# Designs tried in a protein design run: designed miniproteins, single chains, continued (3). Part 100

Each design is a single chain, and the fold is of that chain. pLDDT is the mean over its residues in the fold that is shown.

## One batch from the design tools (miniprotein)

Design m11682
Fold by ESMFold2-Fast:
Structure m11682 (fold): chain A 72 residues (1-72)
Amino acid sequence: HMKYDPEELKKIAEELLKENPDNPQAYLTLAVAYRELGKYEEALKYVDKAIELNPDSEFAKKLREEIKKELE
């Protein structure tokens, strides 16, 4: 069902943030990781940050809507 290990995604995001703390890709990766862990409130926080840093990300916008549906 899950394509990526959420712990691996967190590790990747940590390395990205070490290089650039405002990297939108790192926050998007954290949003995916927390969503896979079922931590939808945390996932929403990170996807909102990713969209703030890169508002043109259609993937991030779609992920945000999917996370919001899980919180219903």
Scores: mean pLDDT 80

Design m11683
Fold by ESMFold2-Fast:
Structure m11683 (fold): chain A 78 residues (1-78)
Amino acid sequence: LKVEELTIIGGIGSADSVEEGRKLAEEMARNAAKKAGFPDEDLKEIEVREFEFAGRTYVSAAVLKDGKIVAVALVEVK
């Protein structure tokens, strides 16, 4: 995946479960892309990933356009 200099950070959130974290991350990334002027038709390619770092669980969501990341959100699962 390519990361562009103008990748929009949709924010950092928290959720009580991985399932809630996946939903929240996707919603935050979609909202960031929409606020940045991307139409709903460009929001079809979203990748959601679960990962662990430093003993904590995270979920990330990335909105892609033409294989490039245009918006991201990160959610910590607590």
Scores: mean pLDDT 74

Design m11684
Fold by ESMFold2-Fast:
Structure m11684 (fold): chain A 74 residues (1-74)
Amino acid sequence: SAAEDAALRAQIDEVETEARNAVREKFPDASDEVIERAAQAGANAFLSALRQGKTPEEARQVGIEKALEEAEKA
């Protein structure tokens, strides 16, 4: 439904925002390009975790962890 689609988009936006903030805090020298790629990787991991049946809370943690992992590699 449109409401469910809107709720999912809001969750994705929240995960991306949290991922960007977490990367900036842990890696203060990271470029904006690294931060944005890490946030996208985090959002993708979040969606994958939801598809695997994880709760939104568990999926959010997976997303943030993936974002930090990708930022560390850059």
Scores: mean pLDDT 87

Design m11685
Fold by ESMFold2-Fast:
Structure m11685 (fold): chain A 56 residues (1-56)
Amino acid sequence: SFQEQLNRTIGAILRTIGDILDEQLKPNPDQAKLAALQAQLAAQKAQLAALDKEAA
């Protein structure tokens, strides 16, 4: 369902944010990993925006 797709996308976004925070809290954050996670977050936000437009 649309609601299940929305909830799954939101869950993925929250998990990615958690991974970013976990990496930033390390004494020597992996900048390559942070860049990859930020790219992933941007893609997930774009997917959420697309779902919102389809629902409107």
Scores: mean pLDDT 85

Design m11686
Fold by ESMFold2-Fast:
Structure m11686 (fold): chain A 92 residues (1-92)
Amino acid sequence: MLEEAIKKIIEIVKEKESDEKFIEYLEKLLNGELNGSEDAAVLKSLTPEQRQELLRLAAILLGMAVVEVIAKKTKDYEEAEKLLTKYLESVK
């Protein structure tokens, strides 16, 4: 689902000869391995349309990662599932 979407974006970004750090950032998003402030700077170099779409996808993936962390800590899988459904609906 989101993994396929992120992989597809990585392919498009590579074809467009985009910044290596940006590709690395997307791969970290796919793996849930965000480590922050340097990666955020790359977003400023993108076109408004690219930045908006990538921020949207990053927000969805980050939301899913946060939901997983909450579920692990609280054992509240029902609330986690509701949040995931909300994020998936927001993509459409």
Scores: mean pLDDT 55

Design m11687
Fold by ESMFold2-Fast:
Formats: sequence, structure tokens, C-alpha cells
Structure m11687 (fold): chain A 62 residues (1-62)
Amino acid sequence: ATLSDVLEQLSEDEALLVVDQIIPYMGRLDDYQQLLLAIERLRSQGKDDLAERLEELLKKYF
């Protein structure tokens, strides 16, 4: 499953824990594309707080 698929199935708190575990490995461009997809899907589902957290991660790496 993609990162966005996993995050869609988890609670907001659980998804944040998964994201925190991934942060040390986010040195690849494809990881950033997965975050962009996850942000779009989470906003469409009304999970704005989690989407904003992921946007903060993108700002740190872009």
C-alpha cells in the first residue's frame, strides 16, 4: 500500500505516529510525492489538522 492508503485507514493520532517514524527516512524525492498525495486525500476527508502537519514536513524539506 502507498503512504496515503495507510494514512486513510488510521486515526489521526495513529497516522501522526506513522509519519514521525518515516521522517528520518525522507531523503528521497518519491517520499515527498507520497506526502503531497496524502495531504490532498486527507483534506478531501476533512482531516485538516493532519494535512497541515504533513505540509509543515514538506516546508522543512522543500
Scores: mean pLDDT 68

Design m11688
Fold by ESMFold2-Fast:
Structure m11688 (fold): chain A 79 residues (1-79)
Amino acid sequence: EQAVEPLIKALQDESQFVRQAAALALGKIGKEVAEQAVEPLIKALQDEDENVQIAAYIALSKIGNEEQKKQIEAAAKKV
């Protein structure tokens, strides 16, 4: 729980490289962090940096189920 919080905060870091690394790390942890990480990762799909957007999509594909995938598609279509 506490270890996940720093990664979620890092998704809002001023450095695009830190945000990308945070998204990938959350994806690597997988389903155990889905409850806490899905909403922040969906927001990261709209990040100004395309590498962060890609990292968020990969992370969500690893931890998301069919219901969460529908939310991902809706967020992606806003861009």
Scores: mean pLDDT 73

Design m11689
Fold by ESMFold2-Fast:
Structure m11689 (fold): chain A 72 residues (1-72)
Amino acid sequence: MAEELEKKGLEYYKKGDYKKAAEYFEKAGELYEKQGDYQKAARMYAYAGKSYFKAGDDEKAEEMFAKSEQLA
C-alpha cells in the first residue's frame, strides 16, 4: 500500500510532474508513519519536500523537510 504510493511518486517525479510526485510521497510518508516505520516515513517526507520545492511550493517543501528531520 505505502510502497505503491512510493512507486507512483517516483513515476511522476521522473515525468517531471513534481506536484503529483509530492502528493504521492506525502501520502506514503503518512502511511509509513502510521505503521511506525519512521525511517521510511522520514525518507518519503524528504522526497515530498524536494518535489514540492521543484513544483514551486516552498511552504509545503519546508513543512515536509521539517517532518522528515523530526522523524530521522
Scores: mean pLDDT 87

Design m11691
Fold by ESMFold2-Fast:
Structure m11691 (fold): chain A 69 residues (1-69)
Amino acid sequence: SKKREEELKKLAEVQVEVSRLLKNGDYDGAIEVLEKAREEAKKNGLDKTAEIVDIMLEMLRRRREAAAA
C-alpha cells in the first residue's frame, strides 16, 4: 500500500531527526520536530504515524520534566 509506504518513510525520517537532536541534549528541539511531524501526518491522513509520534512526544515531555526535577 502506498499509504503504508508513506507512513513508514515519514516515521523513519522523524526517528532519525529526533535521535540526532536527543544525542545533542536538545529535548526542546526534538519536541518541536515531533509536534510539526504530528501536524503534517494529520494533514496528510497518516493516522498510524500521527499515533506513534504522539506516543514519542508524551515520552519525551516526561523525560524532559524528570531531567529538570
Scores: mean pLDDT 82

Design m11692
Fold by ESMFold2-Fast:
Structure m11692 (fold): chain A 75 residues (1-75)
Amino acid sequence: MKEAKEAVVRVAKAVEKYVTDPQLKQEISDLLEEALASTDPERVIEILQKIAELFKKHGYDELAKLVEEEIERLR
């Protein structure tokens, strides 16, 4: 869980720095808060996968790749 929460924090920092769309930023922040509240590492991975899909849908390909790399580190 410590490594999973550290991954979520890194993704949250990237969102604050690079995401300019306020609606997308809010949707992803809500998912990240859910991930931080989770005690299940599989649930954290599932939420990160949803975030990566949202980034791809909105054209944030580099951020999607960053999230996918964090998921691979947790496997």
Scores: mean pLDDT 82

Design m11693
Fold by ESMFold2-Fast:
Structure m11693 (fold): chain A 68 residues (1-68)
Amino acid sequence: KVEEAKERFKEALINYEKTVEGWSDEEAEAFADRVLKVIEVHAKDKGLSEEQLIEMLENVAATYEALA
């Protein structure tokens, strides 16, 4: 389930950056990977559960989906 949430997050951010900002696939993917890594590190530092991480990723993904 956490892998699905990470994939949804990356897809939402990639789609937003490509559709709204006009970035290339390579630029959008590199950016999404970097942002996801920052979130993962922060979640680990804060001691977030897998469920809390999933919720955070899905909420952010939903926001980007709504903005695209």
Scores: mean pLDDT 82

Design m11694
Fold by ESMFold2-Fast:
Structure m11694 (fold): chain A 65 residues (1-65)
Amino acid sequence: MLSEEEFEDEVILALALIRIAIAKNSPDSKEVQEKEIKRIVDEAVSRLTNPELREELRKAGEEAL
């Protein structure tokens, strides 16, 4: 089973990915969507302790843009 810290990182990653998906499917302009996605990635990356999950999230954010 994951440690408490690893569990928290996984939850942060999962929530960030869900938020990115919501932003991409929002009725907002592309500029607003891209700004929100970058904000989501930056906030989540700053809270993640696992460098592998930080890299995974950065890649997901780049693919979303």
Scores: mean pLDDT 80

Design m11695
Fold by ESMFold2-Fast:
Structure m11695 (fold): chain A 65 residues (1-65)
Amino acid sequence: SMENLLKLARDSIKNFLLSLGASTDEAERLAEEATALMKERIEQGVSFSEAFRAALDEAVAKLKA
């Protein structure tokens, strides 16, 4: 289901941000923000792979700022 795919995407992004040194709260917030936009893009017809790549790139960019 879409909900299960988005949960996996959120957990994946969160774990990646944690591996880069993000705090738990920061990683959770950034992953949630990224997957909310990812959901919107998928609903607008963007492929899962493209939406996921954009979400991951945006979360990493925000962490580095």
Scores: mean pLDDT 87

Design m11696
Fold by ESMFold2-Fast:
Structure m11696 (fold): chain A 73 residues (1-73)
Amino acid sequence: SEEERVVEEVRELAERVVEAVRAGDLEAAERAAREADRLIAEHAPHLSEEARRRVLEIVGEAQREAKAILEAQ
């Protein structure tokens, strides 16, 4: 479904953000984060409550992990 595709794409982008932060490539991390934000903004009004919750969980986990990596440097 389109919903499952959007959730999966957000997950892949979130993983790219974390990987880029680990590699010290903050420009790549920002590009992936902006792409995720764009995808979420476009599709959020049409996602189910369950899919929106999954997207928020994915993004929140990635943000916490990225912050922890940056603070450890």
Scores: mean pLDDT 86

Design m11697
Fold by ESMFold2-Fast:
Structure m11697 (fold): chain A 70 residues (1-70)
Amino acid sequence: MEAELREQLELARRAIAEAVAAGELSEEEGERLRRLAELSVRLELAEAAGDEETVERLKKEFAELVEKHR
C-alpha cells in the first residue's frame, strides 16, 4: 500500500510539473497542488494505520492549506 501510494504521489507530482512547464498552472499553483497531494497520501496512510488522531490533524492541515489560498 505505501509503495503504491508513493507511486501515485510521483505521478501527481509529474503531472503538476508538466502542467506548470506548459503554462497551464503557475509555479505557486503547482506547489500548492503538490502539497495537497502529499497531505492526501499522508492522510490515506494514517487511515490505513487506524490512527484517527493523525487523520484529524491532517484534515485540519489540509483545510488550512486550502483556506490560505484565498
Scores: mean pLDDT 77

Design m11699
Fold by ESMFold2-Fast:
Structure m11699 (fold): chain A 87 residues (1-87)
Amino acid sequence: MLEELEKLVEEVFKLAAEKYPDLDPEVLKKQKEKLIEKVREIVETGSPEEVEAVYLALKAQAAYLAGDEEKAEELAKKAEELLEKAK
C-alpha cells in the first residue's frame, strides 16, 4: 500500500503543478516531501481504515486536479465516512 500512496502523492503534485503553473516549484517540492513522510507514518502506525481513507483522499485530490469534480466528491465522501467509522 505504501508504494500506491507514494505514487498518488507524486501524481497529485504533478497535476497541481500542471493546473497551477504559477506555484513555486520549491514550495511544491517541500510540501510533497512532507506529505510523503506523513503518509509513510500513517501506513506504519495507522489503522487500516485510516490508510484506506488517506488513499481515497489522495485519489479524490488527483481527480479534482484532473477536472473530474464529481469523482473527486465521491472519493472524498468515502474517505470521510471511513474516518468517521474509525472513531
Scores: mean pLDDT 79

Design m11700
Fold by ESMFold2-Fast:
Structure m11700 (fold): chain A 55 residues (1-55)
Amino acid sequence: ANAEVEKLNKELGELQREGVRAYILEHDEEKVAELKKRMDEIKKKIEELGFEPKS
């Protein structure tokens, strides 16, 4: 994958960790929903570049 796709996959992984933290430790439903929305946007960007999201 190119450098942009690697960067997007890294950001996706960071958002996944924040989502788990928000869900398990903070019980912040609004934050969890917002993070999932951001992750979906990043996944779509990776797909638009012709690659499959890794995580």
Scores: mean pLDDT 76

Design m11701
Fold by ESMFold2-Fast:
Structure m11701 (fold): chain A 72 residues (1-72)
Amino acid sequence: SIKEITLRKLQVVFDGQDRIAAVRVEKQKKLKEEKDPEKRKEIEKEAEEEIEKIDKEMKERIEKLKEEEKKL
C-alpha cells in the first residue's frame, strides 16, 4: 500500500539521518583531539565522503521505493 511505502521512505530517511549524525559526532570528537591542521582537513574530508556515501544510499533506496509506489 501507499502507506507502507511512505513509512518505509520515512524509515530510510530517519536511519540515514541517524548515521549522518553519528559521523558528524565522530568528526567533532576527532577534531577536538587533533591539533595538526593537515590531519584536521583529512578528518573533515573523510567525514564528508562518508556523509555523501550515506546520502547516496538513502537517495537510491528512496528511488526504489518510488518505483514500487508507481506499481500501486
Scores: mean pLDDT 85

Design m11702
Fold by ESMFold2-Fast:
Structure m11702 (fold): chain A 77 residues (1-77)
Amino acid sequence: MDLDVARALLTMAAAIASKEKDKQKALEYIEEFAVRLMKETGLPFEDVEELVREQLLKMGFSEEEADKAIERIREKL
């Protein structure tokens, strides 16, 4: 998959998650989306990690919250 397409898909997922009032559910949605994207496309974790971090920060999560979400994504692979 093209990284630009992956970025667009993660941006869309972040927009959907941003409408969730429960911050934990919003994080879980992004985490599950990223894991599924990697499993279905074979994209390397390093590339998806950067895209996920970018989207979580744009959504208003802290760097620490983004780091923890990324670690959970790695554990689910």
Scores: mean pLDDT 81

Design m11703
Fold by ESMFold2-Fast:
Structure m11703 (fold): chain A 70 residues (1-70)
Amino acid sequence: PMKKLEELLKELLKKAEENPEETLEEAKALKKALEEAIASNEYVDTEWLKKLKELLEKVLKAAEEALKKK
């Protein structure tokens, strides 16, 4: 369910600075899975998708920025 994905993404955001490499890999995998799910689902809720994509982009950016600091 979408709520479970949102919770997972929020947890990844918290871990992004501590484990940026692992967080980046997991976020990329989730992005691929989400895009595949959207392509195969004709009646998806676009508001929830926008929220999930926004949260996912925040996770990706946080992990990438943490990696650049090293």
Scores: mean pLDDT 73

Design m11704
Fold by ESMFold2-Fast:
Structure m11704 (fold): chain A 65 residues (1-65)
Amino acid sequence: MSKKVAFEIRAIGVGIEVGSGVKIEEKDGTFHVEVISESDADRERAYEEIRREAERLGLKVELLP
């Protein structure tokens, strides 16, 4: 499995685990990730997990507001 596909699967899984929606778009080699949640705490947890996974895989990620 490619690093990109592995990252997308994990990010979606994190969104499901914290009850949040996740949108992912790749632009110019950077993954733009938007976590959609009514809870700031759940959004922050998803944010931290997604960043850790990107760092583990050596990928560039930007979180959208």
Scores: mean pLDDT 75

Design m11705
Fold by ESMFold2-Fast:
Structure m11705 (fold): chain A 72 residues (1-72)
Amino acid sequence: HMEELSDEEIDALLERYKEEFGVELTREQVRAILEMARKIDEVGLDYARQLLAEGKLKPEHLSPVELARLAA
């Protein structure tokens, strides 16, 4: 099965999301969102991550749910 992020990695993401995007999520919420997203749209998530890394997609264009999905 797909590898899950550690609690430390989730904490780092939560801190960054709160500071940069104003997103307040719990570890449990992030994990649940990521697991759901992996089943639904694996190809889309990889593509979105690539666009974000290239600066073609900006974080402000994404919802909190989409930001959590990209953490997978």
Scores: mean pLDDT 62

Design m11706
Fold by ESMFold2-Fast:
Structure m11706 (fold): chain A 100 residues (1-100)
Amino acid sequence: SKEEEIERLIERLKYEIEILKELKEKEKDEELKKMLEEIIKLEEKAIEYLEKGDIESALKTLDKVIELLKEMAKKYPEREEVLQGRIDLYEDYKKKLEEI
C-alpha cells in the first residue's frame, strides 16, 4: 500500500505537469509564466526522487512546490481557491509519505 501511494503521487504529479505546461504555453503574464515553469521543474524533480525511493528529498521538493503555490495565491488572489486545493492535496501527500 505504501508503494501504491508513491505510484499514485507520481501519476498525480505527471498529470499536473501536463496541465501546467498547457497553462504556461497559453499564459501572457511573464511573471506567472516563470512561476509555472519553476513549479513544473520542481514537480519533475519530485518525481525523480520518488522513483529513486528518496522520500526525504521528495518531501523537501514538495515543500518548495507548496511555498510557490502560496506565493502565487498571494500575487493572484482570483486563483486562490484552486491553488489552495492543490496546496491541501500536496500537504496530504506529504503526510502519507512521512508515514513511510
Scores: mean pLDDT 83

Design m11707
Fold by ESMFold2-Fast:
Structure m11707 (fold): chain A 56 residues (1-56)
Amino acid sequence: SMEEERRRLIAEFEELARRHEKRSPASYQAARIALEKLRAGTVTPEELAVLTALAS
């Protein structure tokens, strides 16, 4: 379901944010923005599919 996918992506992007915090400011910021949208539930099904592909 979309909610299970969203929860999984939140965990993966939390990991990405921590890994990139000191390595790549741009990647860190992008991960944080994705997390905000995922947690707020403002991500569309199409955007969710793109984020899932990026996280694999």
Scores: mean pLDDT 75

Design m11708
Fold by ESMFold2-Fast:
Structure m11708 (fold): chain A 58 residues (1-58)
Amino acid sequence: AALEEARREVRELGEEIIRAGGDPEKVRRMTEDALARLDEVPPEVILAGLREALRRGG
């Protein structure tokens, strides 16, 4: 389902942010928050925020 796909993409982006130099503890909290918000906020908005974090290097 679309929600399950969004959850996978959130986790994958979290891993990419860590590889890009992000703080693992902060990225873990960011990822957990993003997953919790997927039921309240459109996935597009959540994913855009994570992509922005990746672009900034975590």
Scores: mean pLDDT 77

Design m11709
Fold by ESMFold2-Fast:
Structure m11709 (fold): chain A 61 residues (1-61)
Amino acid sequence: MSKEEIELEIELSLARMQLSIAKLILEREEKKENPDEEKIKELKEEIEELEKRIKELEEKL
């Protein structure tokens, strides 16, 4: 395995974990009686960026 492959696999794993955490936080925030609309917007934007990053990393592997 090249160092480049290992680095891409690590970045992909980290991005996937970050995506899972962001989705979990978003779900919990949306279920609140008074959801933070700013936080929800920021989390949705973060999720979209992470999904795009994951696709780019998967294409490189």
Scores: mean pLDDT 83

Design m11710
Fold by ESMFold2-Fast:
Formats: structure tokens, C-alpha cells, sequence
Structure m11710 (fold): chain A 104 residues (1-104)
């Protein structure tokens, strides 16, 4: 069970990397893929995926406002960084919990 949880976390991390690459070429499709991950994964991983949705939606808004409203763009960038930080912290804690379960 602990090995299966760790494997699922690694699979989630690979999906995150793939969708992150997609964001550079098709940001709207990448956001839809993060939403799919949020529905597919439960618990902390699902929460992290939702935070990634929020982060990349805010990043896209920042890019859209960069030329016309730099102050608004900067605010969306701050929100995106905060959302990303929360998601990454959740992933670190989920992996740590799975690794500790393997030792017991």
C-alpha cells in the first residue's frame, strides 16, 4: 500500500511535468489537464492539482495584462507564485508521508 502510494505520487509528478511543458505551447489546454488531474487524484494530490489550476490561471491572466496593466499583471504573478508554493509544499509533504509509511 505504501509502495503503491509512492508510485502514484511519482506518476502524478510525471503528469505535472508533462502538463507544465504543454502550458508553454497551449496554456488553456494545460489548465484543462490540471483540472483533470484534480478530479482524478484525491486527498493532498487533488488539492495540489487544484492549486496548480489556480496558479496557471493567474499566470495566464498576468501574461494577458502585462502590456496594458503592468500593476494588475504583477498582482496576478504574486497570486500565481503563492498558489504554486502551496501546491509544491503539499507534494513534498505527501511524498514524505509515503516514504515514512514505507519505513514502518
Amino acid sequence: EAEERLKRIDEFARELARVGELFETDPQKAIEEYKRLADEYDGGLGEAARDFVNAFENELKARQHAATDPAKAAEYERQARDDMGRALNILVEERKKAEEELKK
Scores: mean pLDDT 83

Design m11711
Fold by ESMFold2-Fast:
Structure m11711 (fold): chain A 88 residues (1-88)
Amino acid sequence: SAAERAAALAQMDALAADMKTFAEKAKAVLSEEKQKELDKKMAEFEAWYAEVKAQIAASTDLAEIQALMKEFVKKYQELKDYIDKLVA
C-alpha cells in the first residue's frame, strides 16, 4: 500500500541519516588512509541507497517492498560492522 511504501522510505531515510552521522564520527578517529577507504564505502552505499529507494518508490507489491527493505537493512548492518572494525 501507499502507507507501507511511505513507512519504508521514511525508515530508509532515517537509517541513511544515522549512517552518515556514524561515518562522520568514525572519520574523527581514523587515519587519512582509512578515511579514504570509508569515503569510498560511503559513496557506494549512497549510490545503492538511491537505487533501492527508487525501486521501493515505484513498487506496488508489498512482498517486493519487504524484500528490498530486508536487503537494505542487511547491507546497512554490514556497513556499520565494517566501520566498527575500521575504528577498532
Scores: mean pLDDT 87

Design m11712
Fold by ESMFold2-Fast:
Structure m11712 (fold): chain A 55 residues (1-55)
Amino acid sequence: SQEEAEKFLEEQRERDPELVEDAIAVAEAFLKALGLPKRYLPELAYMFLYADSFE
């Protein structure tokens, strides 16, 4: 969910702001490329942050 994703991004940004900013930048670029609303950014960035550890 977007709210849970936003909470996670905020927590991770305090621990590793560079990693979170990178994930957000990738998510923003992806949304812009597809013409999707920016409001979906938190969930998409969350997914990118977890991609390396997701099975």
Scores: mean pLDDT 73

Design m11713
Fold by ESMFold2-Fast:
Structure m11713 (fold): chain A 65 residues (1-65)
Amino acid sequence: MLSEINKIIGEILRLIGEIFELELKLKLDSSLSEEEKEKIRKKIKELEERIKELMEKLRELSSES
C-alpha cells in the first residue's frame, strides 16, 4: 500500500510541476501565438483532469478526507 501511495503521489507532483512550467510559458513567452496559447491551455486542462483521477485513487486507497 505505501509503495503504491508513494507512486501516485510522485505522479501527482510530476504533473503539478508540468502544469507550473506550462503556466510560466504562457505568462513569460510573449512570442506565443493565440493558437499556441490555446494548445497549452488545453494541455493544462488535461493534466488537471489526470491529477483529479490520481487524487480519487489516493482517497480510495486511504479512505481519509
Scores: mean pLDDT 80

Design m11714
Fold by ESMFold2-Fast:
Structure m11714 (fold): chain A 98 residues (1-98)
Amino acid sequence: LSERQRLEALLALATMALSIAARRLEKLELSEEARRLLEEARRLVREAMELADEGKYEEALRKMAEAARLLAEAAELAGDEESARLARLVARRLEEAL
């Protein structure tokens, strides 16, 4: 695969994984801090997707990694260790691609 195809695939997989984690967190009673982190993570995912649509894959990966880190923090505050582990794995994979 070309570098572009690899980055596109990584962004797509990250988006799916973080969407699953976010939907799980939405079903929980969140503190104000956890809710704020979840909303900020969602904003960063949207920005990352817009950057990817513009072909700015490196910037998209950085924003997606930041979203993954914030989502992991929200999940930890909510006591959802599975979502926290998934988000941390996503962040690590994205950072390794940078």
Scores: mean pLDDT 86

Design m11715
Fold by ESMFold2-Fast:
Structure m11715 (fold): chain A 70 residues (1-70)
Amino acid sequence: SLEEDLKEIIKYLRKLIEEIKESYPELAAKLEEIVKKLEEALRNKASDEELFKLKKEAAKLVGEAVQAKN
């Protein structure tokens, strides 16, 4: 389900934040904000459209973090 997928994404994002927060603090802060938005959206039963929008924002930041680490 989308909810289960997003919970796994949040878990992955939290791990990524721990890996990059010392070297890339600004990017880690952006990832932390997306995690908070995703957790709030799930708690408040946001629309699938809003959840999908947040998922796309998270994917973009993950791409930036992966490129920065390499």
Scores: mean pLDDT 82

Design m11716
Fold by ESMFold2-Fast:
Structure m11716 (fold): chain A 68 residues (1-68)
Amino acid sequence: HMSLEERLKQAGIELLEALAKGDPEAVARYSAFLAAHGADPSEYILKPAREKYGKEKAMELVEKAAEN
């Protein structure tokens, strides 16, 4: 069982990865889920990514996401 909070943070990480890969279907799916719950990008995307991957890898994903 995963809490809503955990699912939102996981969705944020998945969204960042999908943006970095240029996967429009995954971007649409995860962004819709986050938007439906009013998830703040700093709290539910950037912070969880830094916690999972570390600052360097998280910055790499953000740079790739910005290119797409």
Scores: mean pLDDT 83

Design m11717
Fold by ESMFold2-Fast:
Structure m11717 (fold): chain A 67 residues (1-67)
Amino acid sequence: MIDMKEVDVSMALMWVGLARTELSRGNLEAAEESLRKAREIVEKNGIEDPALLARIEELEAEVERAK
């Protein structure tokens, strides 16, 4: 039943995509909230995907730089 973890990865990627869109619009609070949702999914489900984690960390750093 790896499909359940794949669904969780897809949801995390959806939140990452939303965060990038909000960041590009200058909506820092919405970008931060979307990244929190992505992180919560990763932590709750023990996701160890290095590419997904790197994307979350990069966007978190971009939000911090935009402040």
Scores: mean pLDDT 78

Design m11718
Fold by ESMFold2-Fast:
Structure m11718 (fold): chain A 66 residues (1-66)
Amino acid sequence: MAVSEEEVERAIREVALAAAAQAEAAGLKLSEEDLKRIERVIRVTFEEKGLSNDETYARLQAALAA
């Protein structure tokens, strides 16, 4: 089954939230603007690589598991 754009966007949010949680644990407080910036960087990176939704989703899930 092909991964939807909505599933990819959800995975991007999960990775961004995980990164934000690590930053908060290190004593940094991130704003909503910082979180949105992280999401944008992730999205642009995968867009530039020309990856399919399935491949993007698999890589994002692997990042969350690591």
Scores: mean pLDDT 78

Design m11719
Fold by ESMFold2-Fast:
Structure m11719 (fold): chain A 96 residues (1-96)
Amino acid sequence: SAEEEARRAAEGAAAHARAAALGAAAGDAAGAAGGAIGAMGGALAAALATGGGEGGRLAAEAAERGAREGAEEAGTEEARRAGELAAEAARRAAEG
């Protein structure tokens, strides 16, 4: 169903936003960038599954949760910034 597709894509956005934060903390610039790109992809997929509104909102919220969890786990400023950038990129992808 569209709802299941959106939920799965939103879970992907969360996992990738978390990976962006953890990658930055590890000094893995490529991993951090890949996480941000993955979060955008998940958000776009969720938005497309529901025709934009509900899926996009779910994915943006999921990316924020993933980013926060990654930042809290890493405990570094680099992780916090990378997570915020990934979550914001996901939000923009869901809206545009």
Scores: mean pLDDT 88

